# Ledger of designs, part 92: designed miniproteins, single chains, continued (4)

Each design is a single chain, and the fold is of that chain. pLDDT is the mean over its residues in the fold that is shown.

## One batch from the design tools (miniprotein)

Design m15195
Fold by ESMFold2-Fast:
Structure m15195 (fold): chain A 100 residues (1-100)
Amino acid sequence: SLEEAKKKVLEILEESIKRIEELREKSTDPKEQEEADNLIEELKEFKKEVLNAKSIEELIQLVEELIARLRDVAPKLTPELRKVVEELVARLEELLKELK
């Protein structure tokens, strides 16, 4: 169902946000802290888009667009933050296989 699909996406996003927040708290690198803050903001905004999705097809398109954006930014991130983003992309891609 759409409701169950949204719940799974939101759970993945919330776990990733928590990991990025923990990495930000432990980091002494201002660049990594700024990159983490930007990612947290983007993922929180994306959670709002997920909640507003009206169909599974719309949810799939939103997730595919997020994956594309995350893949574009990942090479520009610090190594630890990049690893978290790459793991998020992998989890979202696996979820898309279940929804299609």
Scores: mean pLDDT 89

Design m15196
Fold by ESMFold2-Fast:
Structure m15196 (fold): chain A 88 residues (1-88)
Amino acid sequence: SSVTITVTVTFDGSDPSSTTASISGSSGSTAGFTVTVTAPSAEEILQGNFTFTVTVTHGSVTVTATLNVSREDLLKGGTFTVNVTVNL
Protein backbone atom coordinates (compact mmCIF):
# COMPACT_ATOMS: atom_id res chain seq x y z
CA SER A 1 0.00 0.00 0.00
CA SER A 2 1.09 3.61 -0.58
CA VAL A 3 0.50 6.87 1.28
CA THR A 4 1.07 10.28 -0.31
CA ILE A 5 2.24 12.89 2.19
CA THR A 6 1.88 16.58 1.32
CA VAL A 7 4.78 18.50 2.86
CA THR A 8 4.76 22.28 3.34
CA VAL A 9 8.23 23.87 3.21
CA THR A 10 8.70 27.41 4.56
CA PHE A 11 11.83 29.58 4.61
CA ASP A 12 12.98 33.18 4.94
CA GLY A 13 14.64 34.53 1.79
CA SER A 14 17.38 36.19 3.84
CA ASP A 15 18.33 32.85 5.46
CA PRO A 16 17.57 29.53 3.73
CA SER A 17 18.86 27.76 6.87
CA SER A 18 15.60 28.97 8.52
CA THR A 19 13.80 26.31 6.41
CA THR A 20 11.12 24.25 8.17
CA ALA A 21 8.93 21.43 6.93
CA SER A 22 5.59 20.12 8.16
CA ILE A 23 2.99 17.60 7.04
CA SER A 24 0.02 19.58 5.67
CA GLY A 25 -1.92 16.72 4.03
CA SER A 26 -2.04 12.96 3.51
CA SER A 27 -3.89 10.33 1.48
CA GLY A 28 -3.93 8.15 4.63
CA SER A 29 -3.00 8.22 8.32
CA THR A 30 -0.09 10.53 9.27
CA ALA A 31 0.68 8.38 12.35
CA GLY A 32 4.36 7.40 12.47
CA PHE A 33 5.45 9.79 9.68
CA THR A 34 8.13 12.43 10.24
CA VAL A 35 9.44 15.01 7.80
CA THR A 36 12.71 16.93 7.52
CA VAL A 37 14.09 19.34 4.94
CA THR A 38 17.61 20.29 3.85
CA ALA A 39 18.14 23.66 2.17
CA PRO A 40 20.61 24.04 -0.73
CA SER A 41 24.18 24.76 0.41
CA ALA A 42 25.96 28.07 -0.24
CA GLU A 43 28.05 26.28 -2.91
CA GLU A 44 24.92 24.90 -4.62
CA ILE A 45 23.27 28.35 -4.57
CA LEU A 46 26.42 29.88 -6.10
CA GLN A 47 26.24 27.23 -8.87
CA GLY A 48 22.55 28.07 -9.56
CA ASN A 49 21.17 24.97 -7.83
CA PHE A 50 18.15 25.98 -5.73
CA THR A 51 17.03 22.48 -4.70
CA PHE A 52 15.58 21.65 -1.28
CA THR A 53 15.63 17.98 -0.25
CA VAL A 54 12.54 16.74 1.60
CA THR A 55 12.86 13.49 3.58
CA VAL A 56 9.81 11.57 4.79
CA THR A 57 10.35 8.71 7.25
CA HIS A 58 8.00 6.02 8.56
CA GLY A 59 9.71 3.45 10.79
CA SER A 60 12.58 2.02 8.73
CA VAL A 61 11.23 3.42 5.41
CA THR A 62 12.81 6.66 4.15
CA VAL A 63 11.83 8.47 0.94
CA THR A 64 13.38 11.66 -0.44
CA ALA A 65 11.86 14.17 -2.85
CA THR A 66 13.19 17.44 -4.25
CA LEU A 67 11.65 20.90 -4.35
CA ASN A 68 13.17 23.16 -7.02
CA VAL A 69 12.58 26.90 -6.64
CA SER A 70 13.44 29.87 -8.84
CA ARG A 71 16.19 32.33 -7.87
CA GLU A 72 13.57 35.00 -7.16
CA ASP A 73 11.62 32.59 -4.90
CA LEU A 74 14.84 31.67 -3.07
CA LEU A 75 15.62 35.36 -2.43
CA LYS A 76 12.05 36.23 -1.37
CA GLY A 77 11.31 33.12 0.66
CA GLY A 78 7.82 31.83 1.23
CA THR A 79 5.74 28.66 1.49
CA PHE A 80 5.93 25.78 -0.99
CA THR A 81 4.44 22.28 -1.16
CA VAL A 82 5.75 18.93 -2.34
CA ASN A 83 4.03 15.53 -2.49
CA VAL A 84 5.98 12.46 -1.36
CA THR A 85 4.64 8.94 -1.94
CA VAL A 86 5.74 6.31 0.60
CA ASN A 87 5.23 2.61 -0.12
CA LEU A 88 4.50 0.63 3.06
Scores: mean pLDDT 82

Design m15197
Fold by ESMFold2-Fast:
Structure m15197 (fold): chain A 66 residues (1-66)
Amino acid sequence: VKRILQMADTDRDGLIDAGEIAGLVALLSTYVGSGDPLLKLFDIDRDGSIDSNELLELVQFLSRHS
């Protein structure tokens, strides 16, 4: 989590900040009862891992909405 947060901050494209990442974490907590389904939702390629670029794209989408 910290590593992904720092990656987003390093990008500094003006769209991502700590607040946006916190919002993403809150969104993930909505699925806390599922756990694995949450990971699979972001893992479109089904490799069992979340790509940082996928998370950044989602954060940017949320930023656009907020």
Scores: mean pLDDT 49

Design m15198
Fold by ESMFold2-Fast:
Structure m15198 (fold): chain A 96 residues (1-96)
Amino acid sequence: ELSLSKEEIIERLEEAARELGVPEEEIELLRKALETRDSALFQEVVDRLGEERLAEIFERAAERVLRELAERLGLDLEAALAAFRAEWAALRAAAA
């Protein structure tokens, strides 16, 4: 009930990419890479979109997943998003 399927997660990534203005051709390539777990296709996605853009897509998709889970669990969405953004910023800083 509370877990999202692989297909649902991929749908959130597609929605996030469309909101960010990513072309449908690139979105289809990302979907195929994620569905097949093909590292070569995923590298092609990175090469086409860039690491920064791909990170933005994952961040937005994660926010969508958090929103859906917060609604299902009865959690404060704003608090959940604030916590996620803080952790994501900390991870980016640690990677630098």
Scores: mean pLDDT 72

Design m15199
Fold by ESMFold2-Fast:
Structure m15199 (fold): chain A 73 residues (1-73)
Amino acid sequence: MSNFISNIQNNNVVQIQIMYNVIQSGQNGVTPPSSISNSQVSYVGGVIVNSHSNPSIQSMVQQGIQTYQQIMS
């Protein structure tokens, strides 16, 4: 159980941390968007993946940002 939780948490933390850092560096500390467009995903993906049209990744990014924004609100 602990390993499963740690793996999920690590994956989620790493993903949102990378995306947060990219957004932070690009937008100079502004609040993460509640919604991320394909172009914004491409901008973030430029650091992670040069081009990505995977809708599941877009959904994960949007959900992660929304969750982060709600928690930080």
Scores: mean pLDDT 44

Design m15200
Fold by ESMFold2-Fast:
Structure m15200 (fold): chain A 65 residues (1-65)
Amino acid sequence: SMAEEMREEALRLFKEGRWEEATELLVELAKQGHHREVGEALREIAKIDEEKAREAERAVVRSVL
């Protein structure tokens, strides 16, 4: 699905060090209501870099709440 493709792209961008773009993509997914995919991506990102995962989570929360 489109949401799964965007989730995979966010993870790819993060692994490439493109954290701002990855976070922006997760924010877009959350705004579209794909909260499960966002949560799954954040959990995977946290395995790589917990601090960046927390930053991304805060950005998502601020954008949708």
Scores: mean pLDDT 84

Design m15201
Fold by ESMFold2-Fast:
Structure m15201 (fold): chain A 96 residues (1-96)
Amino acid sequence: EEKKKEYQEMINLLKEAADYFKERGEDELASILEETQKKMEEYLKNNDFEKAEEVFKETSRKIAEYLREKGWTPEKREALRQQRIADYQAAKKAAA
């Protein structure tokens, strides 16, 4: 029950990140995020949390490699991820 909610929040964050990068013209990165979101939603619908976790890990690895090639440091990438999470949580709180 709680685990399903946690994965749903991760899916929502992936969607927000995909939209963010799409607006910046990072279509390849946005496509990777959208594909991951879709796969995680399918696995979550079937309560297959193990496969959802594996898809998330694999995509995180691919994104890390892509961003590294584009000159994003691990620190800069993590800072952006934390900022996106904060923005999402703030929007969620404002909507409540």
Scores: mean pLDDT 73

Design m15202
Fold by ESMFold2-Fast:
Structure m15202 (fold): chain A 81 residues (1-81)
Amino acid sequence: MEEIRKAAEGFAKALYEAAKNGDEQKLDRIVDLAIAYIESSENPEEFARALVEALEKYSKEGDPETQARLRAAADRIRAAL
């Protein structure tokens, strides 16, 4: 659990920073890396849940544009399951 949670938090933070800066290319790249991590994980659902939960937490701190970008990222991550 600890390693999965740390990885999820790391991805969520990176996604938040990319979304906050409006860097769509970086955001897409990080989402693709997160999906690859899910696909290679022994516990893909657990990682995806932790990542989405962390993204929801970050979205509450962002402006509306940042929140919209993070919601789109979360939707893509959920679709990868």
Scores: mean pLDDT 80

Design m15203
Fold by ESMFold2-Fast:
Structure m15203 (fold): chain A 72 residues (1-72)
Amino acid sequence: SPEELAKRAFELAKTNPEEAKKIVDELESYVKELYREAQAAYDAGDVPRAKQLVERANELRKKVEEIKKLLE
């Protein structure tokens, strides 16, 4: 899961920042996919699903930003 990937990237940031950066790139792709899925749900009239997907994407994005700060 992307959440498990985020946890792995936190662990790797200290010992293997190059691999952590690769995971961050993958997680950013997941975030973009969730936003696209949310837009599709919204366009289909499923506003509650769109909102849930946006909230999940925002939570994952926050974790990605924290990992990026550790890599700086």
Scores: mean pLDDT 85

Design m15204
Fold by ESMFold2-Fast:
Structure m15204 (fold): chain A 75 residues (1-75)
Amino acid sequence: VPSAVELETVLKAYRLMQEGKSVEEIEKLIEEGKALIDALESDPALRQAFEDYRKKVREAAKKKIEELNKEIESL
């Protein structure tokens, strides 16, 4: 059932987001999973949730880099 495969792919992506997996891993699923791409294009809320997650991951990475630079400057 094609619709079941689409739902499974979307749910898998959501679970990876909840687990705090990297944006790169989720993007790889999108690249490999046509169903997820179609779902993101068809559902603005799902698309927005993914973009919000990307922003959070980038913001967290930036904060870690800033903390490391601050520690280096304190040496």
Scores: mean pLDDT 69

Design m15205
Fold by ESMFold2-Fast:
Structure m15205 (fold): chain A 73 residues (1-73)
Amino acid sequence: AAAENRARVEALVPAAEAELRAALAASPAFDPATLAEAREVARAAVEAFEPKLAEASDEELEEYARYVAFLRL
């Protein structure tokens, strides 16, 4: 169900966030325009994914969690 898969995404977000924070710490030289474009892509991906969340595979849930984590950085 969508609620169950949303809970699974929330459980995956901390690990994805940690990986993203480690990557950013290793390479902090992002220009503001590129970061803004990446955030817009992540936001659009999350919005497009919401209607299909109930039917998502484990791999799709991991991908969704990475977009959610990026938006929460």
Scores: mean pLDDT 77

Design m15206
Fold by ESMFold2-Fast:
Structure m15206 (fold): chain A 97 residues (1-97)
Amino acid sequence: SEEFRRRIEELVKETLARIDERRPFSAEERAYLAELLALRETQSEEEFNQQLSKWEQDALIKSVKESGGEGEKAKAKLTVITRITLTEAVSSALLRR
């Protein structure tokens, strides 16, 4: 539905605003970052990218559907995933063009 699309667009805008503030990661965001880094070391690049995409999709859906603490946890996870993805994209653009 259009309402679902608008909620996703609003969530993306909120997530980008959190990144644009360039604030340090929260304790909860740091926990998710540590989990992602551990996963990256135990999986192939292809397997990691597939799982990262699934986690991003699951976190996005939960951020829209869930409220309260579960919604906030999903938003924190989405923020970490998006920030890592943007950092890697920027690094690749600077190093590889």
Scores: mean pLDDT 66

Design m15207
Fold by ESMFold2-Fast:
Structure m15207 (fold): chain A 114 residues (1-114)
Amino acid sequence: SPLRDEAVRLLRETAELFEKGAELAEKYGHPDIAERLRDMAEGARSLIPAVRQVTDPEALRRVVEALRKAIEYLKKAIEALQNGDFEKAEKYVREADEAFGEAMVAISEALARQ
């Protein structure tokens, strides 16, 4: 499925951006943000085998939309970290976590209905 292949690709991109954000947060003295981002990177990687089992196209579309939203917030968080705006970075990390949570729920609900 093209949507499933896209969801897998977006999960990999999400994990890479979480890891990049974590390294920047740690470099700039924010270990709490780094720990949250590393946990989210592991979460994104762990969802890859789960999303490969999703057959519902509507669920896959919701996963793709949620992951794109998470990636957008992560890019903003990384930019904020690079600019030294740590309050703004923490806000965007929380928004990325919420969007990523939407993807997790969509995968979980789809698998429960199969």
Scores: mean pLDDT 88

Design m15208
Fold by ESMFold2-Fast:
Structure m15208 (fold): chain A 79 residues (1-79)
Amino acid sequence: SMEEFVEALTEMVAHEIANNGEISDEVRQRLRDAASTVPLDELRRLQGVIREAAARGLKEGLSEEEIVRRALAALRALA
């Protein structure tokens, strides 16, 4: 379920980039379904990892794309 959530999140981010910020209902539904299978404490932990990766990237002066890449890599390390 955590692997499914990380994959769904990665797909959503890719879809958002490809469609100028628009996310399809199908992609949103897949993310919601995957998220519902992950315990709340794990979801909070994933949120913390994303926040830390973003803060680190901003401190290093990284581009938005690079920050997202690092955040997704950090999430995969937890799955």
Scores: mean pLDDT 70

Design m15209
Fold by ESMFold2-Fast:
Structure m15209 (fold): chain A 111 residues (1-111)
Amino acid sequence: ALVREVARLIAEGKEDEIRALMFEQLETLIKAAVEALKQGRDPEEVLARFRAAVDGIAESIRLAGPQATPLADRVRKAGDAALEAMRKAIEEGKTPEQIYEEAVKAARDVL
């Protein structure tokens, strides 16, 4: 489970591995959101589902213990940045590839 893996990495002081794992989780969610947009799903529904999934990851991280709270908050902020980047790119009529690239960049810049 993500909770157990995060708790172990925190205990071992492996901050780079923690950041890589968090980025991988967010990138997976961004890919899923962009794929849903490509399939013609409603953008508002897609972005709401993305936000809910990010909140779920942050909540799972918090269950690793008090030491994980700053990491959970950072993941939530990275998710919010990706969400805003996707919303803006959609409003500007950008391609799914461009939406993906902007969301990934926004998330990485916060993490």
Scores: mean pLDDT 85

Design m15210
Fold by ESMFold2-Fast:
Order: sequence, then structure tokens, then C-alpha cells
Structure m15210 (fold): chain A 72 residues (1-72)
Amino acid sequence: EKRREELKERLRELLKRYGNPELSDEELDEIVEEMEREVREHREEILEAIASEEATAASAEEVIELIERLIK
């Protein structure tokens, strides 16, 4: 729970830094939940999907590192 909230905040900060798309709380929650569930199978694909929809490729790389730290 706390780790998930921290991830949501980090994702929001990264998106702000690279374009500030401002995902809704519900969208952030869904993204984090799906990433936590499927990250062990499709980590890079999920992060690339986020970059394509809401962030730049550069943002995706930072998100990947953030996710890796929280999940590992």
C-alpha cells in the first residue's frame, strides 16, 4: 500500500518533469496495480506502453528504474 502510493507519486513527478500530463488518481492507481501484477512478466512492455500514451520515451526509462527499485 505505502509502496504503491510512493510509486504513484514518483510517476506523477516524472510525468511532471517531462511534460506534466497529470494522470488522474484512478489512472495512476490502475497503472501501478497493473505494473505490480504483470511487472514480473511484462515489465518493459508495460512501461513502454505508459511512455507511448502519457509520457515520452525518456520518461519511460526513468519510470523503469523507479519501478525496478520498488519491486526488487
Scores: mean pLDDT 55

Design m15211
Fold by ESMFold2-Fast:
Structure m15211 (fold): chain A 98 residues (1-98)
Amino acid sequence: GEAEEKLRKALETLEKAIRLAFKANNRKALEEVIELAKKLAEKAKELGLPELALEAEELVGLAEIEIGILKKLNIPDQPASEELLKLLEEVKKLLEEL
């Protein structure tokens, strides 16, 4: 259905965002990915889509591990790219439409 398609698109967009955030060493963006992925998991559970909820929860775990790596390596936070900010905004809009 339309809601499932929007959740899948939001998940795919978050997967792109997490890759860009980690590659850019942007911890704040990784923290935002965690917040959005948790919201996606909650909406997926409410809609009876447990597989999407699990995939979103896996992204939370991945982002938490990546934040830990950046902290251990003492890599300073870098500013978010315009592309990364647009991806995060797209996820927010998709989740708001549900």
Scores: mean pLDDT 87

Design m15212
Fold by ESMFold2-Fast:
Structure m15212 (fold): chain A 66 residues (1-66)
Amino acid sequence: DDIKKFIQELAKELAERVARGELNEGDLYLEIATRISKAFPKASDEQLEKMEDEAVRLAVQLISKL
């Protein structure tokens, strides 16, 4: 699933940026929302919300393991 792969790679990228101090946790949600909206400009609001929620969940989980 291309969407799942995109979300997993995005979550990993942003979690690593937070770990390096290049992105604060307060900006994490906005960065996720921006990246998903750019990647899926034709997605519905419901689809965007589900993708954003999953990306945030994965990124937070990855950050907690660092």
Scores: mean pLDDT 82

Design m15213
Fold by ESMFold2-Fast:
Structure m15213 (fold): chain A 105 residues (1-105)
Amino acid sequence: SAAARAEARSAILAAAGEMLQRLMALFDEGNASPEQRAAVIRIVADMMVRVEDAVANGASIEEILAIVEEAKARILAVVPAEMQERVQAVLDEMTARIRAILEAA
């Protein structure tokens, strides 16, 4: 339903915002550059726009998760090598949460 899609969108945006806050905390700990932080913020913002559009247009769970996986790959490409394992763990948790939200809708 339209209401279920709106609820899923809201939940995904909240999850993405929480994950971005967790990533920023890791970047503070790991001394990520302002340029690396700005790149990650932009990638997450782009992902959120694409996910919102996909959910609004009735895209499949697998299509929406493909958008998330593409964003994960882009984030891992710009973060410092020494942080990649910890960042990947946060991104994997985000992907699992988004999958759970979509499966519940």
Scores: mean pLDDT 84

Design m15214
Fold by ESMFold2-Fast:
Structure m15214 (fold): chain A 65 residues (1-65)
Amino acid sequence: SNNEKTAEEIKKLLLEAGVPEERAEQTANDLLEGLKMLGGADEELSKRIVTVVRQALEERRRRRE
């Protein structure tokens, strides 16, 4: 589903950024539950969430280098 796809993408981004598997999975599950409470993520909301997380992780990586 769209909600599960969004959660999996966020989990992968977190893992790539060095977040431990357990925390990445917990964050993805929290996101999935939140999206279900909203009646499902529309395409725009899903894209915004993924983009914001990706940008935040990229900025953190730049700062650490």
Scores: mean pLDDT 76

Design m15215
Fold by ESMFold2-Fast:
Structure m15215 (fold): chain A 83 residues (1-83)
Amino acid sequence: MDPEKAIQLLIDLLTNGSLQEVRLALESMERTRDPRLWDYLVKALEQVTLSPDKLAIIRDIVERSDIPQAVKDKVLAVLEKRE
């Protein structure tokens, strides 16, 4: 997948998607086990302003995810800056 298109799809999802759609997308990303998807999420999160509810659900899923701690730390750091 084109990184620019992947990032734009995540921006659209984060901005216009429901809480359930965001949760399902992140759970799908965890199941693929491709760390590049989390780098795309970081770039998308830097470009959007999210509601507290969306920030909370993203944090919960990332903290519970079976992904490397370094990847979790990157995503959580960006979420903290968006608060």
Scores: mean pLDDT 79

Design m15216
Fold by ESMFold2-Fast:
Structure m15216 (fold): chain A 65 residues (1-65)
Amino acid sequence: MEKDSEILAKSAEEQAKKYPEYKELYEEAAKLAREGDTIGASVKILEASVLYVLKNREKKLKEAE
């Protein structure tokens, strides 16, 4: 329950610092985790991670033509 939500919130806050371009998504995930919505928080973290991977993949494809 709340044990996992605190760990998840802390992880999201750390990710927001590492990836400022996705700060809003990670901050929203931290808020959801602190509200006890660990599933919603996990989904937001996954969305930020997927967007980061997709953007980096598109950037690499652009550079490779």
Scores: mean pLDDT 76

Design m15217
Fold by ESMFold2-Fast:
Structure m15217 (fold): chain A 71 residues (1-71)
Amino acid sequence: GADEVLRRLERVLEEEWGEKHKIQLAPAGADPAEQERVLARQREALGALSEEEVERIEREIREGLKGIKEK
C-alpha cells in the first residue's frame, strides 16, 4: 500500500544521505477539504504503483539527490 511505498522511499533517502528522514505527503489545495482529497488521491495512487514503477521512482530520487549533493 501507500505506506509501504513511502517506507521504501524513506529507505532510499537514508541510503543516499546517510540520515533518516520521514516522508510526509504535502497537501495541495486552497482549503483543508481539498487538501484532504488530494492526500487521499496521492495515497491511492502510491498504493496502485507496480513494483517496476516504485523501482523507477527510487532511481529518480537517487539521481535527483546526487544532483543536489553536488551543489
Scores: mean pLDDT 71

Design m15218
Fold by ESMFold2-Fast:
Structure m15218 (fold): chain A 90 residues (1-90)
Amino acid sequence: SIKEEAIKILDELEENIEKILPGSPLAEEIKLFIEEAKKHLEESEDVKEVLEEIIEWLDKLAEQLKETNPEAAKELEKAREKLKELLKKL
């Protein structure tokens, strides 16, 4: 399902962020958002709306981190592009 594919993308993002920024406050904030996003996807009837909200958040955070944490920004951008491809299937 689209929900299962989206959750998989978010799980991969969480693992990659932990590897890049282990134990950092930024990693904890990103992980908390990812957990809330996964829960919202699982519980929501409007998968398209939730995916669009997640994509917007990832885009904004990647832009903010582009200069200070470029590897983290790149992982956020990868997850965003994968989620955009899922939107095309809806």
Scores: mean pLDDT 85

Design m15219
Fold by ESMFold2-Fast:
Structure m15219 (fold): chain A 79 residues (1-79)
Amino acid sequence: SKEEVLEMLEKSEADARAALAAERAAGNEEAVAVLEEYLERLEELRERLEEGADPEEIKEELLRLTGETQARLREVYEA
């Protein structure tokens, strides 16, 4: 449902903001950039959902975006 997908977005945003705060405190500039981009893209998904986009499509894009972001963070931590 739209409500369920909104709750997923809210949790992802909260988790990302917490991670961003931690990475900023640690001085991990590359991780900060990845998380800032992730938050911007989460906001775009929220706006599309609020404008009447299909909740299932937004959910699939959210899961893909989160997976891609986790992969990018792994690359940063391995560098």
Scores: mean pLDDT 87

Design m15220
Fold by ESMFold2-Fast:
Structure m15220 (fold): chain A 58 residues (1-58)
Amino acid sequence: MSPEIKALLAEIKKIASEEEVKQVEKALQDMIARGASEEEIAAFLRSVLDYLKAELAR
C-alpha cells in the first residue's frame, strides 16, 4: 500500500468505530481484488474520512 493510503486508513481508524473500520477494510480488499487503482482507493478513503469527520462535527 502507498504511504497516502496507509495515512488515510490510519486517520479513519482514529475516528471510526471497530465495525466501521471492518466495513472499510472489507471494501478496500474488494477494491484491490477487482484491480482498482491506488488513486481510486485513495479517493474512496478520502470520501469515507470526510463523511466521518462531518458526522463528528454535528
Scores: mean pLDDT 80

Design m15221
Fold by ESMFold2-Fast:
Structure m15221 (fold): chain A 59 residues (1-59)
Amino acid sequence: ALLEDPRVQAAVILALGDFPQFQGKEAQIRGIAVNALKANPQATSEQVYQEVKRQLESL
């Protein structure tokens, strides 16, 4: 499942490290990462995290 994809898991871990204010918002971060992979199934872990970072910075 996409929720268990290593790229999604890596993005969640990195986002919580870089944006500790989103601690407890893991489901929201994971949702962003999953949507990034749905839009681009060939995305690297770095590309998934960059999309997560971009969206969190806009909140």
Scores: mean pLDDT 81

Design m15222
Fold by ESMFold2-Fast:
Structure m15222 (fold): chain A 86 residues (1-86)
Amino acid sequence: AMAALDAAARAKADAVTAAMQAKLLRALSPSTSREEALEALRTIGTAAGKPEAFVGDGDGLAMYQELVDAIYANAYAAALAALTAA
């Protein structure tokens, strides 16, 4: 039971992380408006638990790997909690 819950939580974390990476690629696209890019970056920062990462003087791009790891960890924890509550 626990092994199946762990596998399901990891699959959900992978999907959330991939979706956030897709949002980052869209935000960095030259066809994306500045306002849309900032909204996407705020969403990514929130998912990582670091909403300030892309604000003004923030070093969000330099922290990219840490943000990706944080998004996965947060998504895994949330998915596991939801699955164990079912």
Scores: mean pLDDT 71

Design m15223
Fold by ESMFold2-Fast:
Structure m15223 (fold): chain A 94 residues (1-94)
Amino acid sequence: MEEEIRKKAEEEGKELLEEARKLGEEMKEKSADEVYEKSAELRGKDEEKGLLFQGYMFAGYLSKTDPENAKEAEKKAEEIAKKLTEKKAEERIK
């Protein structure tokens, strides 16, 4: 069961990644302002899903122009997500 759950999550993750990648590719021809506008629109409709798409769109946009900064931005986002998760866990066990 655990193996099946992992495989299913991996498949769903890959499908979501492909969707995010397609959106990122479409935004590569747009200006940074337009990318921000689109990500803000998506976040307005669904905050969590919009944040996920925003991260991928920005990483994709920066990957061609500044791959080192794209890597750093992703790393910093992961650090923030980790701290936020830790705070949520602390609130749950109170």
Scores: mean pLDDT 61

Design m15224
Fold by ESMFold2-Fast:
Structure m15224 (fold): chain A 75 residues (1-75)
Amino acid sequence: SDAEKQRMVQLLDATTQQLIAQSDNPALIDQIEADRAKSIQDILNASDSQLPVAMARATVVLGEQYVRLQIAKRS
């Protein structure tokens, strides 16, 4: 439903803002913003039957962004 998609978009936006707030690296911030835009597009374009797969992909991308951020902080 549209309401479910909007909730998902809001959650992705909030999580992405938390990741950006933890970085001072412009290239990493640009990558996070690009990945966010793609994930939101995938969710908004998904049919109801495709929505779980689109959400799973978005979750994987967020996990990868979190790992990259942690590596950057350690280095």
Scores: mean pLDDT 81

Design m15225
Fold by ESMFold2-Fast:
Structure m15225 (fold): chain A 74 residues (1-74)
Amino acid sequence: GAAASAAARAGALRAGRDMGPEAPGDGVATSAGMHAKDLGYEEGERGGAEAAARLGSRMLPVEEIAETVAREAD
């Protein structure tokens, strides 16, 4: 489901990063995710998967991810 999709997207993002700073979709993925949320929750699920893939590539525990997000927000 969504977790498997997020893992696949994380792999794609990591592959792009390994090739250099031209990792495709880093900025575009965030923009697409925000746009998808504006259009509706179904599209938001895809955008969320791209955002989750970015977080998933770090392999951090949920608590660590939440703390990092809270720190960046505040």
Scores: mean pLDDT 47

Design m15226
Fold by ESMFold2-Fast:
Structure m15226 (fold): chain A 88 residues (1-88)
Amino acid sequence: KKGEATSLNNLGVVYRLLGKLDEAESSHEKALEIYRSIGDKEGEATSLNNLGVVYRLQGKLDEALESYKRALDIDVELGIEDIKTALE
């Protein structure tokens, strides 16, 4: 399933580069759901950042802002976890 989510994010990036923003959005949303279902926070943050880019290109600035903020919150949480691990 993790491999499927990674492939969906890659497909979404290609759709975005082709200007197929609705298909890009759908691909990243599917990737996000898979990463959430398996507890992969790094994949979840990556998918949220990708959705933020798609929303920004669509002119959905409020949705882009929310997606970026959610990704940032996860990245900060992961950074705190990494610091705790490093302090051992």
Scores: mean pLDDT 81

Design m15227
Fold by ESMFold2-Fast:
Structure m15227 (fold): chain A 67 residues (1-67)
Amino acid sequence: MGKVVVKVGKAEVEFTLDEEGNVVEAKVGDKVLKGRFDGDKLGELLQALGGEADEEGVLEAIEAAKV
């Protein structure tokens, strides 16, 4: 298991990856989203948010990438 921290706009996102490199958990601020996420869709949605994205916008994008 691994963790990756990325900055998206004004928010910091901590992704937890399984042993195969799949995203299984995302943490933004005090909120934790668990599940399986489409990595390609997640990347596209996070890039579309731009540099002014807040924690709520980032959370909505992550939830939209859930499969």
Scores: mean pLDDT 78

Design m15228
Fold by ESMFold2-Fast:
Structure m15228 (fold): chain A 91 residues (1-91)
Amino acid sequence: MTPEELKEIILEGLDAAAEKSEHKEELEEVKRLVEERRYKEAVELLIELSKEDPTFRNLGGLVALLAEMENEPEAVELFEKFVKELIEEAK
């Protein structure tokens, strides 16, 4: 999987979530942050949204993985911890 392929999956997931969610405006902001490569801010917003709907935590994990694949230096350290936590839960 390339970073471009993962980004497409994330954007499609955000669009699908926005169609079914009362948090459409926040999900559109996450989509914009992902497109601007502001992955840390996108993950932080998805983690906040996940307090109301756990499904958004999965999208946050995918954005963290995208940041790792694109070798974003400061985001990668935080996102590695998040991805490891998700992998451990997904036994």
Scores: mean pLDDT 73

Design m15229
Fold by ESMFold2-Fast:
Structure m15229 (fold): chain A 67 residues (1-67)
Amino acid sequence: MHIEKEVEVDASELSEEERELRLRVALVEAGMALKKEIAELKAKDPSLDVTGTVTVRVGEREVRVDV
């Protein structure tokens, strides 16, 4: 079972520094949320093989991380 989370950050009012910070925060928050969902699924059924991917977009930039 594979879970995908996508987060889009509005970059329209952000400086370069703020854009980088928002990207990092979004990756951490989405990664933690996905890990929690995976842990909850495994707690209900420990036999489940559950993987996940977080994709964060800020303007034209896209970063993907497997959890």
Scores: mean pLDDT 80

